# Designs tried in a protein design run: designed miniproteins, single chains. Part 17

Each design is a single chain, and the fold is of that chain. pLDDT is the mean over its residues in the fold that is shown.

## One batch from the design tools (miniprotein)

Design m604
Fold by ESMFold2-Fast:
Structure m604 (fold): chain A 61 residues (1-61)
Amino acid sequence: MVGDLYRAVVNFPLGGPKGLNLEKGEIVEVLEVIDDDVYLVKSLKTGKEGLVPASAIEEIK
């Protein structure tokens, strides 16, 4: 959900102006749910924002 912290479950290299590269284990904050397959997130490691597939991240409580 928006505002929740998620962890990258895989390494995800995505080139492009709206994509975000993730390292496995990296923590991100969900800024917006675009659809069931794509989230807009912010990396807590780099401060960068970008689109990632929902399947690449897992919710942290």
Scores: mean pLDDT 74

Design m605
Fold by ESMFold2-Fast:
Structure m605 (fold): chain A 119 residues (1-119)
Amino acid sequence: SIVITESGGGTVPAGGSLTLSMKVEGARLEDHIMGWLQQRPGRPLGGIAAISPDGKAVGYDERVRGRATISRDIAENTAYLHLSDLRPEDTAVYYGAASPNAVGGELHLGPGTPLTVVA
């Protein structure tokens, strides 16, 4: 089975930056679309960043575009999300996600890591 473990959340002042990490076990990053999902208080879960299995294509939601960078370390089997120019509305639980590069494949999520941005 696939296990995702997120780290790097915490409390950060507005205008600050941090890097979230997801360690993946039981799957290779090159076989999966790796992504990050955001769940703000009282709001639905939504995707904010994704990177293709070959690492050549990245996508970002408008909420974080220009402020987020998704990357991978294949040797460490870890994916990252760097967030800059943080805003109070970025306060959320962030989930690492792995999706097989195949139609109808199972989406795997980690337990989530909280981020609080203080004004």
Scores: mean pLDDT 88

Design m606
Fold by ESMFold2-Fast:
Structure m606 (fold): chain A 76 residues (1-76)
Amino acid sequence: DVSISGEPLGKMARKKVGDTVTLNFKDPSELEAAKKLGIENGQTGVVKRVIDVGNGVVALLIDTGKGEHVVFAREE
């Protein structure tokens, strides 16, 4: 149901270091999680690091030009 996932980036796990991403959140829970990280809808950033957390989850370090932020995404 709505508002429980809390994953701000969704399924972006196939991104590589150097890839550009645009952060667009549709779920209120994802928006709240992103706000806690200082990230806004439509913000563009560059992937600086990909960290495998296990179980099909990765942590992405995103450089937005305003700072570096860690977001979590599920693979597929």
Scores: mean pLDDT 61

Design m607
Fold by ESMFold2-Fast:
Structure m607 (fold): chain A 87 residues (1-87)
Amino acid sequence: GAEEYTKLGEEAFKKGDYVTALEYYTLALNLDPNNKKAQANLYYVKGESYFLGGNYEKAVEYYEKALELDPNNERAKENLKKAREKI
């Protein structure tokens, strides 16, 4: 179900496999569009991908979206600050 795909996405992300993480979070949201955890994690992984690619403006956008859904994501807060310092 949606929770299983969310967990598979988290495992892929922990391994640094952002492509697989995005695929699983997308599958979770296809089953449950209101899954805030999967949505927050999807935005966070997109933010990380843009940050690593040097697109700091897009990284800021996606970190802010992640934090709207999960305000206590300390890594997203730290990386948002770093991305803002680059633009």
Scores: mean pLDDT 87

Design m608
Fold by ESMFold2-Fast:
Structure m608 (fold): chain A 100 residues (1-100)
Amino acid sequence: KKEEASELVIKARQALLNGDYETAVEYAEKALELDPNNVTALVILGEAYYQLGDYDKAIEYFEKAIEIAGKDNPHLLDFLARVYEKKGEKEKAEEYRKKA
């Protein structure tokens, strides 16, 4: 179950690195079906949606990742700061950058 999710996460990450954001979403969503608390899959979904311009979905997945990984994860706080900056919410972006 988790081993199958890990394989899908590897494929999702490779798609993300290659700029194939839609394929990254497909593999990461399948990984979450097998392992709903897979933080890496949630982070890949957040990054992929950010690159696709769906900032609301990017925030949703990064917030889910923070709930599982912990509120003090500087990498996840940095991602949220970047997404809020792209939405034009400069004050929220600064707040998350200071927490990171």
Scores: mean pLDDT 83

Design m609
Fold by ESMFold2-Fast:
Structure m609 (fold): chain A 66 residues (1-66)
Amino acid sequence: SAAAEALRELSRLLEENGGKITRSELVELLERGGVPRAVASREVNKIGKRVLDRGEAVAVVDRLLG
């Protein structure tokens, strides 16, 4: 599923970056998973952080694709 693919990609990015992902990288990942950019940007921006941890990023992916 799109959710499973997005979570797998997210896990790789987090492992490569010490458990962190930037707002723009998360938006790009969600967009590749089929979320419209405007929706992805709005939801990620609600967190109010430039860099997100695993828990924050997983919660957004699950909400929008899960």
Scores: mean pLDDT 85

Design m610
Fold by ESMFold2-Fast:
Structure m610 (fold): chain A 86 residues (1-86)
Amino acid sequence: SQALLVVRARFASREAAEEGLRRAAEVARETPGMISVESWLPSETEGLVVGLFESEEAAREAARRMEEVLRATPGFVSVEVEIKSS
């Protein structure tokens, strides 16, 4: 079954949020089993990525990759990850 991935990240600055979100969305789109990925900045210091994947395994791999690049972003504060199966 397909899985929905929701990643919410907080940053110390707008520049950090833009860079972190760009990198996170990029690695999500490069993950095998990706169906769709949308990203946006709900505020100057928050990034949101929502992805649909062919399987929970693909969603978990995308989450792992995204969390890694987000945590490596200067100005990273926190990240919340949620995976929902249909």
Scores: mean pLDDT 88

Design m611
Fold by ESMFold2-Fast:
Structure m611 (fold): chain A 60 residues (1-60)
Amino acid sequence: KAEERLKRAEELISAITGKPKEEQIKIIEEYLKKGKITELEAQALLNRLNGKEMVEITTE
């Protein structure tokens, strides 16, 4: 579908894919701050990243 909202979401997902957790969160926050995504969408993206069994990069 050629929906602008979908394209922005796909671009964001592509941009954060393969990035460290800290950078992924920062990119999501930046998009949220600019109003390109909603708070709900930002929350869903964070949940999706956690669902990929990402372990923390930082030492305890």
Scores: mean pLDDT 65

Design m612
Fold by ESMFold2-Fast:
Structure m612 (fold): chain A 68 residues (1-68)
Amino acid sequence: GEFLELAKAILEELGKERLTQDQAAEAISERLGVSKALARKIISAVTKGKKYLNAEQLAEAIEKLRFG
């Protein structure tokens, strides 16, 4: 879907298969115009304490930040 395509584009731009929570929060914050603090909160919930986000987890975080 739309969010998965955006997540894959972010990973491709950064040359990575997965992002750390900090890298994901920064990339989402810059692209969606949300605060880094809000992005980190949602990312933490999506990852359930894991250090990295793949494309699917990054897409889920983006969707939750736009629609809850």
Scores: mean pLDDT 83

Design m613
Fold by ESMFold2-Fast:
Structure m613 (fold): chain A 57 residues (1-57)
Amino acid sequence: MEELREKLRKAIEYLNQGKVDEARKLLAEATGNPELEKWDADTVLSAARVALRALEE
């Protein structure tokens, strides 16, 4: 979905800026999975990058 792709890019931007909590919250809201707020920053970043690549490729 285009909405998910846009939110994934924005979350990666937040992580690049050091806004880890905002990135996790955005991903949890985008996916409807609050469990994402409990994930480690590195795990969230890796998952977001993999998902974005899958959507773009």
Scores: mean pLDDT 72

Design m614
Fold by ESMFold2-Fast:
Structure m614 (fold): chain A 74 residues (1-74)
Amino acid sequence: AAPSKEELEVESEASMVVMSAAVLKLIAEKKGDEEAVKRARELIEKAQRAAEELNMEEIEEVREEVKKLAKELE
């Protein structure tokens, strides 16, 4: 059966968060910021786990952390 609308919404949101974190990881690698690379990697793993668990609250928390990391890398 096709995924439910809720499952598709969680997967879509998680995919966007993973993509954002992956971009930040590339920026951190270019800057030589090993701590930021580690944080971005951890955020990718967290978002993927939250998607598997269909946990929208965790995805939203990871999105907030991605925003914080993005500001720190400016």
Scores: mean pLDDT 82

Design m615
Fold by ESMFold2-Fast:
Structure m615 (fold): chain A 88 residues (1-88)
Amino acid sequence: SSRRQQADRAMNFIQSIGSSSGVSITINIDYDSISTNPIRISLDIDGDDGDSIRTVGDAAIAQGRNIGSSSIDDIRSRTQQQIRRVQS
């Protein structure tokens, strides 16, 4: 599949998990036509429940690993930050 199709599929899946978890998601997936360059994912999660936020973050990490994203640590960090925000 093309990198665009891989990115679109990952984005749609993550958005689907967010919708089923009752959270609002802003997601951007940046990719290059060069197949050796990593795909970058930017994810902001807005929700009131830490478990729902973690579910979305975990889905984004899994999709990011599957498509060769360099953003795994950023997704993990931002997800943990959002969980702490709702628990404070």
Scores: mean pLDDT 79

Design m616
Fold by ESMFold2-Fast:
Structure m616 (fold): chain A 56 residues (1-56)
Amino acid sequence: SLGLEAMRLEAEGIRAAREGDLETAVRHFREAARLFEQIGDLEHAARARAEAERLE
């Protein structure tokens, strides 16, 4: 499901950020936010987007 895919991307973003791969983390958080918005999870989408913005 798109929700499971969004959560997977968020988890990969967290791991990438932990490892210092900020470019990969930003890409994963942005894609997760897009998928969360697509399924109507606007609060989760906003949080994922904020994480991407924080790392830029």
Scores: mean pLDDT 87

Design m617
Fold by ESMFold2-Fast:
Structure m617 (fold): chain A 61 residues (1-61)
Amino acid sequence: TAAERAAVDAAGRQATSYLNEGKYDEAIAILQAAADAVTNPVLRETLRRAIEGVKEVKELA
């Protein structure tokens, strides 16, 4: 839904803010909470891939 898309976009912006501060665990937590809240499987998959990307960045830090 449009509301779910807006929530995903908001979570992505918040996660990016945490990543800019080096707060990888907080970024993962925000994205995971959003993934658990959405019912749309495409949006959930988008968030799952974003979480994997953050984990990869954390491993390189």
Scores: mean pLDDT 79

Design m618
Fold by ESMFold2-Fast:
Structure m618 (fold): chain A 63 residues (1-63)
Amino acid sequence: MTIDLRKRILDLLRERGPLTAAEIAEALNVPRWLVSRALRELVEEGLLEQRRVGKRTVYSLAA
């Protein structure tokens, strides 16, 4: 794909701070499963950190 979903996620998190997969999917208007897949890849590559806060899982840039 010419548009890299992972780059859009990184840019969104840089601008808006920690977000859930559902919030990212809503903001980017893409399916949640696709966002969840991209988030997993970014966490595995060390570009994002995944944290649980109560019942929600939030993602932030790995500083």
Scores: mean pLDDT 79

Design m619
Fold by ESMFold2-Fast:
Structure m619 (fold): chain A 108 residues (1-108)
Amino acid sequence: MEAEELNKQGLEALLAGDYEKAIALFEEALKLDPNNAEAWFNLGLAYFALGDYEKAIEYYEKAIELNKDDLGFVAAAYVNIGLAYEKLGKFEKAEEYYEKAAEYWSKL
């Protein structure tokens, strides 16, 4: 199975609220293509939905590392890192990442 097809199935599971199935599918996609930034980002979304905000941040950071030239993608990832820090009660960190996101959005 192609990494892109697994990532698509994972996204369908994520949208259906089947977060554990989504994680398994994204992990299989990443076994085939560990540089799939979208799969790392979606894995972060799944862990955020499960309340594991620290893992979500880790996976969003990995997604940014792999796709630094996509300003819209980086901005979206920074917003989600900010939301995760907000959930952790780290409001100053959340503000830092929202400001980073705004900077990237201003360049689009």
Scores: mean pLDDT 87

Design m620
Fold by ESMFold2-Fast:
Structure m620 (fold): chain A 94 residues (1-94)
Amino acid sequence: MRMITLHPGPLRDIVLQRTSRTTLSEAEFWNLLADWARDQGLQGPPEQPSLFNLAGTPLGELFGVDEIDFSDFEAFDKWIEGLAARGEVTLTEL
């Protein structure tokens, strides 16, 4: 199971709005970001409930995208590896 450890920065600040933990499972991490984006009113139309508009948000800047589909698990691997390459997170296999 892959664990994500968050380092100080905008991503960790978003996560800490919803939890006291800085190490999450990959599933917990993505669920938390989806919940955050929903609370920010970024959710797309009812026909695309997993689609969120991230344009102009800290999350959009971190992923380099204007939209995210939280059902696109293949894209999540690419994005999380990009975050690790920038030192935003550390990935650990358990």
Scores: mean pLDDT 77

Design m621
Fold by ESMFold2-Fast:
Structure m621 (fold): chain A 65 residues (1-65)
Amino acid sequence: ELEVGRGAAEPSDETLARVVETMAAHGSDLETLERAIRLLQRVHGLSEEQVEFMRRKAEELIKKR
């Protein structure tokens, strides 16, 4: 049922979390992270749930700093 063999063609929750963590580690502001997330949504066709997941992750990482 699940195609695990597609690699990076369809971003998983783990992949999305790693991308957000990497951007946040560089000291990006929430505004910059939101722009990057929206760009990823356009390029990769991310669902609204995936976008919200990334935004919540970014918010947590920014607030923690």
Scores: mean pLDDT 70

Design m622
Fold by ESMFold2-Fast:
Structure m622 (fold): chain A 55 residues (1-55)
Amino acid sequence: MSLAEIIKKANEAREKGASEEEAEELAKKLAEKLYEITGIDKEVAFKAAKETILK
C-alpha cells in the first residue's frame, strides 16, 4: 500500500469515526512507511498518526 493510499484510508476512517483498533492498524502502517521514507522514530510517528486519526 502506498503512503498516499494509507493517508486516504486514515482520513476516511477519521471522518467515519473509526474504532480505536482500526486507528491503531492504520497508524502502524503509516508509521512504518514514514520510517522507511524519512527515518522518523516509529513510536513517535505511530503516536502522532493514531492521535490524528482518532481526532
Scores: mean pLDDT 78

Design m623
Fold by ESMFold2-Fast:
Structure m623 (fold): chain A 55 residues (1-55)
Amino acid sequence: SLKELLEKAKEYLERGDYEEANKYIKKIGGKEIKDKEEAEVYLKILKDALKVLNE
């Protein structure tokens, strides 16, 4: 499900595992994350999306 893909992307980004995170990000149609700054921006977006999906 979309929620599971977002949760996995969030988990791997928080761990700094960009290779694994990008597998899930690609499945949801997101752009590849290459560094910590991009990961921090995307992580905020994922957290907001997950809040909406859980309401």
Scores: mean pLDDT 81

Design m624
Fold by ESMFold2-Fast:
Structure m624 (fold): chain A 90 residues (1-90)
Amino acid sequence: MALTVESVEVEEGEDSLVLTVRYADGMVVRATVNKRTGAMRLEVTSPEGVLFLGATSGAVLSVGLSPEQQARALQAAAQAVELAREAMAA
């Protein structure tokens, strides 16, 4: 199934930016950017399970996802990283 974005929410704080991307299939990606360090943490939640990714550390933890679902979650996370970078640049 295609990755179809339903909504994008941006919450900007003093030290962090939080981007929430909701997909039509119920998947949600939450990207948290530390403005001081540039460190980015992503959380992908879906009806099937969850995936956590530290984009700067390369750490990945997944629970409940098949390899195919993990690949899809990583693709969504990559899209959210790009959107978060665009939001930081604006």
Scores: mean pLDDT 75

Design m625
Fold by ESMFold2-Fast:
Structure m625 (fold): chain A 109 residues (1-109)
Amino acid sequence: ALKLKPNTYLVLGVPADMTDEEARRVLGAFLDTLARLHAEGKNYDEALEEFRRLAQEHGVVLAETVGSRDEALAKVREKLGPLRAELIVESDENGNLTRVEVRGLPLPP
């Protein structure tokens, strides 16, 4: 299983000027990558490098903090302003993935 840095909050922010369809593609790419890295048992440094590469390719902002979820969210919002969507990945004290949350996408009808 994927091993993350202990007590880490990794936040991906999708800017408000991106379309819903583009935001879904970006978030889908990150979620698919997370699932693949978890299945492959990749270490945190390898996972973070791949996430940073995806963020650069899609023109989105990635922030990492240790011990503070609010600080990670604030860093993304400070850089982009209003957001269309956020992806939040959290790890426990042992670096195990405990939470993956998507916010801000429209609910299906």
Scores: mean pLDDT 76

Design m626
Fold by ESMFold2-Fast:
Structure m626 (fold): chain A 97 residues (1-97)
Amino acid sequence: MAEKTLTLRSDKPIVRVEVENLGDARVTVTVKSKATGEQATADVVPGQRVPLPIAPSTEVEVTAKIEEGKATLRVRAYASDDIDAPPVAEGTLELEA
């Protein structure tokens, strides 16, 4: 089992985080709003992109867990539900167990 946490910050309130699994292992992802403490959890299988809506926060924690294998996650944070809006923060998580 491997676990990693990524913190994303923005000057605009983040309302959605998208997680894309570019690896070969199933990943359990938890996104936590630092403003409210509210969290959302999803399982992200290889090749899947999952949107996780959150309570608005300028800081979010993204925690990823795998049991075995290798995963690379692309994480994008958005301050808008507009499909044409660019992400306000982004990062990657690489896990290997």
Scores: mean pLDDT 83

Design m627
Fold by ESMFold2-Fast:
Structure m627 (fold): chain A 88 residues (1-88)
Amino acid sequence: MSEKERLALEAEELLALGRMYAELAKKLAESDDIEDLKEAAELLEKAAELFEEAIKLAEEAGDEELKKEAEKELKEVKEELEKVKEKI
């Protein structure tokens, strides 16, 4: 496996993990419970960190498509985080 292939796979793994946290957070964000909303915010912040790292690794790998995908996911998660924080 080349260095670039390894970085791209690592970026894909981080993207998948970020999606998992974002999906769990979206389910919690449907709750009217303040504790669930706080947990949702924490999970969205974690997802954002994972997507930011995925962007860096995708850029180092030269994978423009993967980078754009991670950037789109990051934007969506930041928008969701702002909405959840408004409810807290």
Scores: mean pLDDT 86

Design m628
Fold by ESMFold2-Fast:
Structure m628 (fold): chain A 66 residues (1-66)
Amino acid sequence: MRDEIVDEAVAHGVALMKAGKPVDEAINEAVRLAVERARQAGLSTEEIADVAMKTANRVLAAADAA
């Protein structure tokens, strides 16, 4: 499910930020993971784009809250 992919990718991005990675790198790695998972799950190009956007926005929001 798309929400599970986003949640997994966001958790990965947050873990990278806690490990001292810059926010931009954490977002890039989280989006990369989300896109890979979505592609393997057989999602459409539009659904992959939606997952990528939601992942980036949630990692950025988590950085702003920290």
Scores: mean pLDDT 83

Design m629
Fold by ESMFold2-Fast:
Structure m629 (fold): chain A 66 residues (1-66)
Amino acid sequence: SEELEAYIRGAEFLYKMGLKALEQGNVEEAKKYFRLASEAYRKAYELTGDPQFKKKAEEAEKLANE
């Protein structure tokens, strides 16, 4: 679905931007990206039941909270 594709693509982009920000030492920017990525992966998990999205959401949430 269009909604599912948006959550997956958005989460992947946000997660990648979070990793880039973290590598550059921009911790506060990284946390914002990881939190948004976690929320988007969680929505993808709710729509699909696919455990990969749950795992990705949990990984992003951990990075957002350190």
Scores: mean pLDDT 88

Design m630
Fold by ESMFold2-Fast:
Structure m630 (fold): chain A 85 residues (1-85)
Amino acid sequence: LPSDLDADALIAGLVEEVRAAAKADPQTRATHLVSAGILAAALSYFGTPEQVRRAAEALEAESGKLPPEDAAFVRRIAEQLRKRA
């Protein structure tokens, strides 16, 4: 398994993708949200329970900056991460 350092980099990338989605047009936003989903899946596989929980909390905080449908998508990712923490 990758090191804890790799998982922290995944958390940073995941938060960055969600922040980029909040600032993007609808078509570009979909690309960032797909990337966020991929990073979240990797994190749930490689991260410690504490790292996965921190990522879920960060996603919940960032979701409020998105349109309702996209916010719901990000909250579903956070929910899946919490179930794996």
Scores: mean pLDDT 80

Design m631
Fold by ESMFold2-Fast:
Structure m631 (fold): chain A 98 residues (1-98)
Amino acid sequence: MSTEELREIFAFLARRAQEVIRLIEAGRLEDAELQLSMMAIGLASLVTHAPEELRPTIRELLDLVNEALDAVRAGDLERAREAARRALELAEAALREL
């Protein structure tokens, strides 16, 4: 996987996390759940193909996405928003290190 491919992936993850925050704030919870589910599937696949040094960051992103997904399903919108915000920050930090 190239550095440019990794930049595109993390930039995409950051944009998706930002969209999830917007969907939660708009009360569009089914759309937020769908986006989070798709992100979790993509991140789970990415862990197996990513460089070893990035796997901890991708696993932490996956954990945060799963936390946001569980929170949306539980109706805990503050926890969902916080988990999605932390995922956004982590994706943006990873993008800066590339």
Scores: mean pLDDT 87

Design m632
Fold by ESMFold2-Fast:
Structure m632 (fold): chain A 95 residues (1-95)
Amino acid sequence: SELDRLLTIFLFRAIAKSTEVYIEFLKNPKMTLEEYKKKIDEVAKEMREEFKRLVEQRLPDLPEETRARYLAQADSLIEKLKENTLKFIEEELKK
């Protein structure tokens, strides 16, 4: 479905964006964990806003209840991605 397609594209974009921040962290040994967290939070906010725009533009007639479920699912995916990347970085810094 179009909804599943949008979620899939959004997921890949979120992964790509978080990967870019991770690569930046690896290339800059002066970057602190605090700075990394701030950059990931910025990406999360940007992705949430982009997904809202995509749903509004592509599916303007979508029922409010369905739209809310979609936004909630996107938020859950972003939060899980943030948790996993932060835990991975913290473990790497301990080595």
Scores: mean pLDDT 79

Design m633
Fold by ESMFold2-Fast:
Structure m633 (fold): chain A 66 residues (1-66)
Amino acid sequence: SAEEYVKKGKEYEKQGKFVEAADYYTRALLLDPNNEEARKLLGKLVKKYGDNPEIWKALQPIRDAT
């Protein structure tokens, strides 16, 4: 479920694995575009680490949809 992907993303974020966290938050939003928690967590991650091109690459499926 989208909620399970958010949980996985949080686990990776705790490990300092921000690219993997972004990938899981992105997958959560692909399953449920209205998942506010995934959107907020991904937004915070991008704001802090968005200078890493791998973070932006993780968001590509959502960016292509907008």
Scores: mean pLDDT 79

Design m634
Fold by ESMFold2-Fast:
Structure m634 (fold): chain A 87 residues (1-87)
Amino acid sequence: MATEGAGGTAAAPGGTGYGAVSGSGGVVDAASGALVYDDGTVEVGSGGRAELAAAGVPTTVPKDAAGAAAFARQLAEAAAAGLLPAA
């Protein structure tokens, strides 16, 4: 077993060119295949992961409902800030 210190995981700053701030209510639709529903359910397509990671959006969804809700909120915030890839 090996444990290595990874490089920093800094989220991509506002500048991805997502478009306009939509005023997220809990549902975020990413063209890359990431969908965040108002229920906190998140679905990420295989091809969408690389695009989301490039935008600094976490692609590892927590198994817990609380974590999923936090993830959904983070995606909504990122969308409002224009950090997500094309709508």
Scores: mean pLDDT 47

Design m635
Fold by ESMFold2-Fast:
Structure m635 (fold): chain A 63 residues (1-63)
Amino acid sequence: EEERIEEAFKALAGPEGYVGKEDLRNKLGLSDAEVDAVIAEFDTDGDGKLDLEEFRRWVEARR
């Protein structure tokens, strides 16, 4: 299951190594409100992006 999360993260993040708001909207079909809620809760660095650890926490929180 962790390998699936890592695979999904790599597919979303691309070569930059992070998932931005536009990736969440365009690749996962989230609304602006949903994207803002995810970033507000899981973006611990305040950079407006999710790294692998932050992305994993979000995916696990959806279970």
Scores: mean pLDDT 74

Design m636
Fold by ESMFold2-Fast:
Structure m636 (fold): chain A 58 residues (1-58)
Amino acid sequence: MGLSPEELEAEILLSLGRMAKAIGDNELAIKQYEKARELGKDNPELVEEAEKEIEEIK
């Protein structure tokens, strides 16, 4: 049990994306989610979450 440094950073980016979305900055939110997807590529659930968030904003 343990997240890799890349997975931890991706989780932080997902949180930043959610905060950006909450303040109405959809461009920043998408950018953070795209970074999270790339960084968390070894975790399918994390990639799916990021892609879902991007689709919901678009």
Scores: mean pLDDT 79

Design m637
Fold by ESMFold2-Fast:
Structure m637 (fold): chain A 58 residues (1-58)
Amino acid sequence: GKKLEEIAETLGKMYGKDPETVKELLKKALEGEISQSELAKELGISKSTVSSILKLLK
């Protein structure tokens, strides 16, 4: 959805990651395929930041 795309683009720009890769990782985390800790590691951000982002996408 639009919200997921906007967040993925913002995170990609801020952390030097490809937005499509970020979007796929966020989707996997929302579906429970990867943990919040794994998502935090993949994006190089804090687990607290990941938790906040996922709450916005819920």
Scores: mean pLDDT 79

Design m638
Fold by ESMFold2-Fast:
Structure m638 (fold): chain A 76 residues (1-76)
Amino acid sequence: MREEIMREAEATLYFAAGYIYLKNGDYEKAVEYFEKALEVDPNFAEAWRLLGEALKGLGRTEEAERYFEKAEELEE
């Protein structure tokens, strides 16, 4: 349980950083931090979704669509 709690905190912290960069239009850093969140918790559906949004901001639309599909799979 202790390690699980620490992993949840770590994933959430990376996700929060990615979200801030995404809202500021720093899509490259947003991608970096969402990828770090997903390395910690690959079942973090919202991180997959926002990674897709950051990739759309970079013009990487085909990759973004794949990650949106991944988020939908995890939320079902």
Scores: mean pLDDT 81

Design m639
Fold by ESMFold2-Fast:
Structure m639 (fold): chain A 69 residues (1-69)
Amino acid sequence: MEELYEEVLKLIDETIELAKKSGNEDLIRQAEQLREAAKRAYEEGNEDLVQMIYDEAKRLLEEAKKLAE
């Protein structure tokens, strides 16, 4: 679970970096909300929720990449 959580955080960090480059404040906010949700899920031991957040983080990263160029 810790490995999955760390992977989620890396995806979120990359999303924030790309969103900053494109000036998309909404994507930064969404990524920050996912970070908080992932931390809570990890602290509660909810592995299924961390997995769902991982899938959402991947989707958000793909969106950020399309908007960045």
Scores: mean pLDDT 83

Design m640
Fold by ESMFold2-Fast:
Structure m640 (fold): chain A 56 residues (1-56)
Amino acid sequence: SEEQREFAIRQIEEQIKELEEELEKMEKEGAPQELIDQTKRSLRFLKEKLKELKER
């Protein structure tokens, strides 16, 4: 159970890192605001899930 939780945490942290890098590129390249907003919402979702998994 603990090993499975740690695996899930690492996977979500990796996804957050990838999306944060993607968001930075989108902002620099002038991507449509709707895509930027969608990426920010996805990041918030993942960060909430990460918080939930780390809370006891």
Scores: mean pLDDT 85

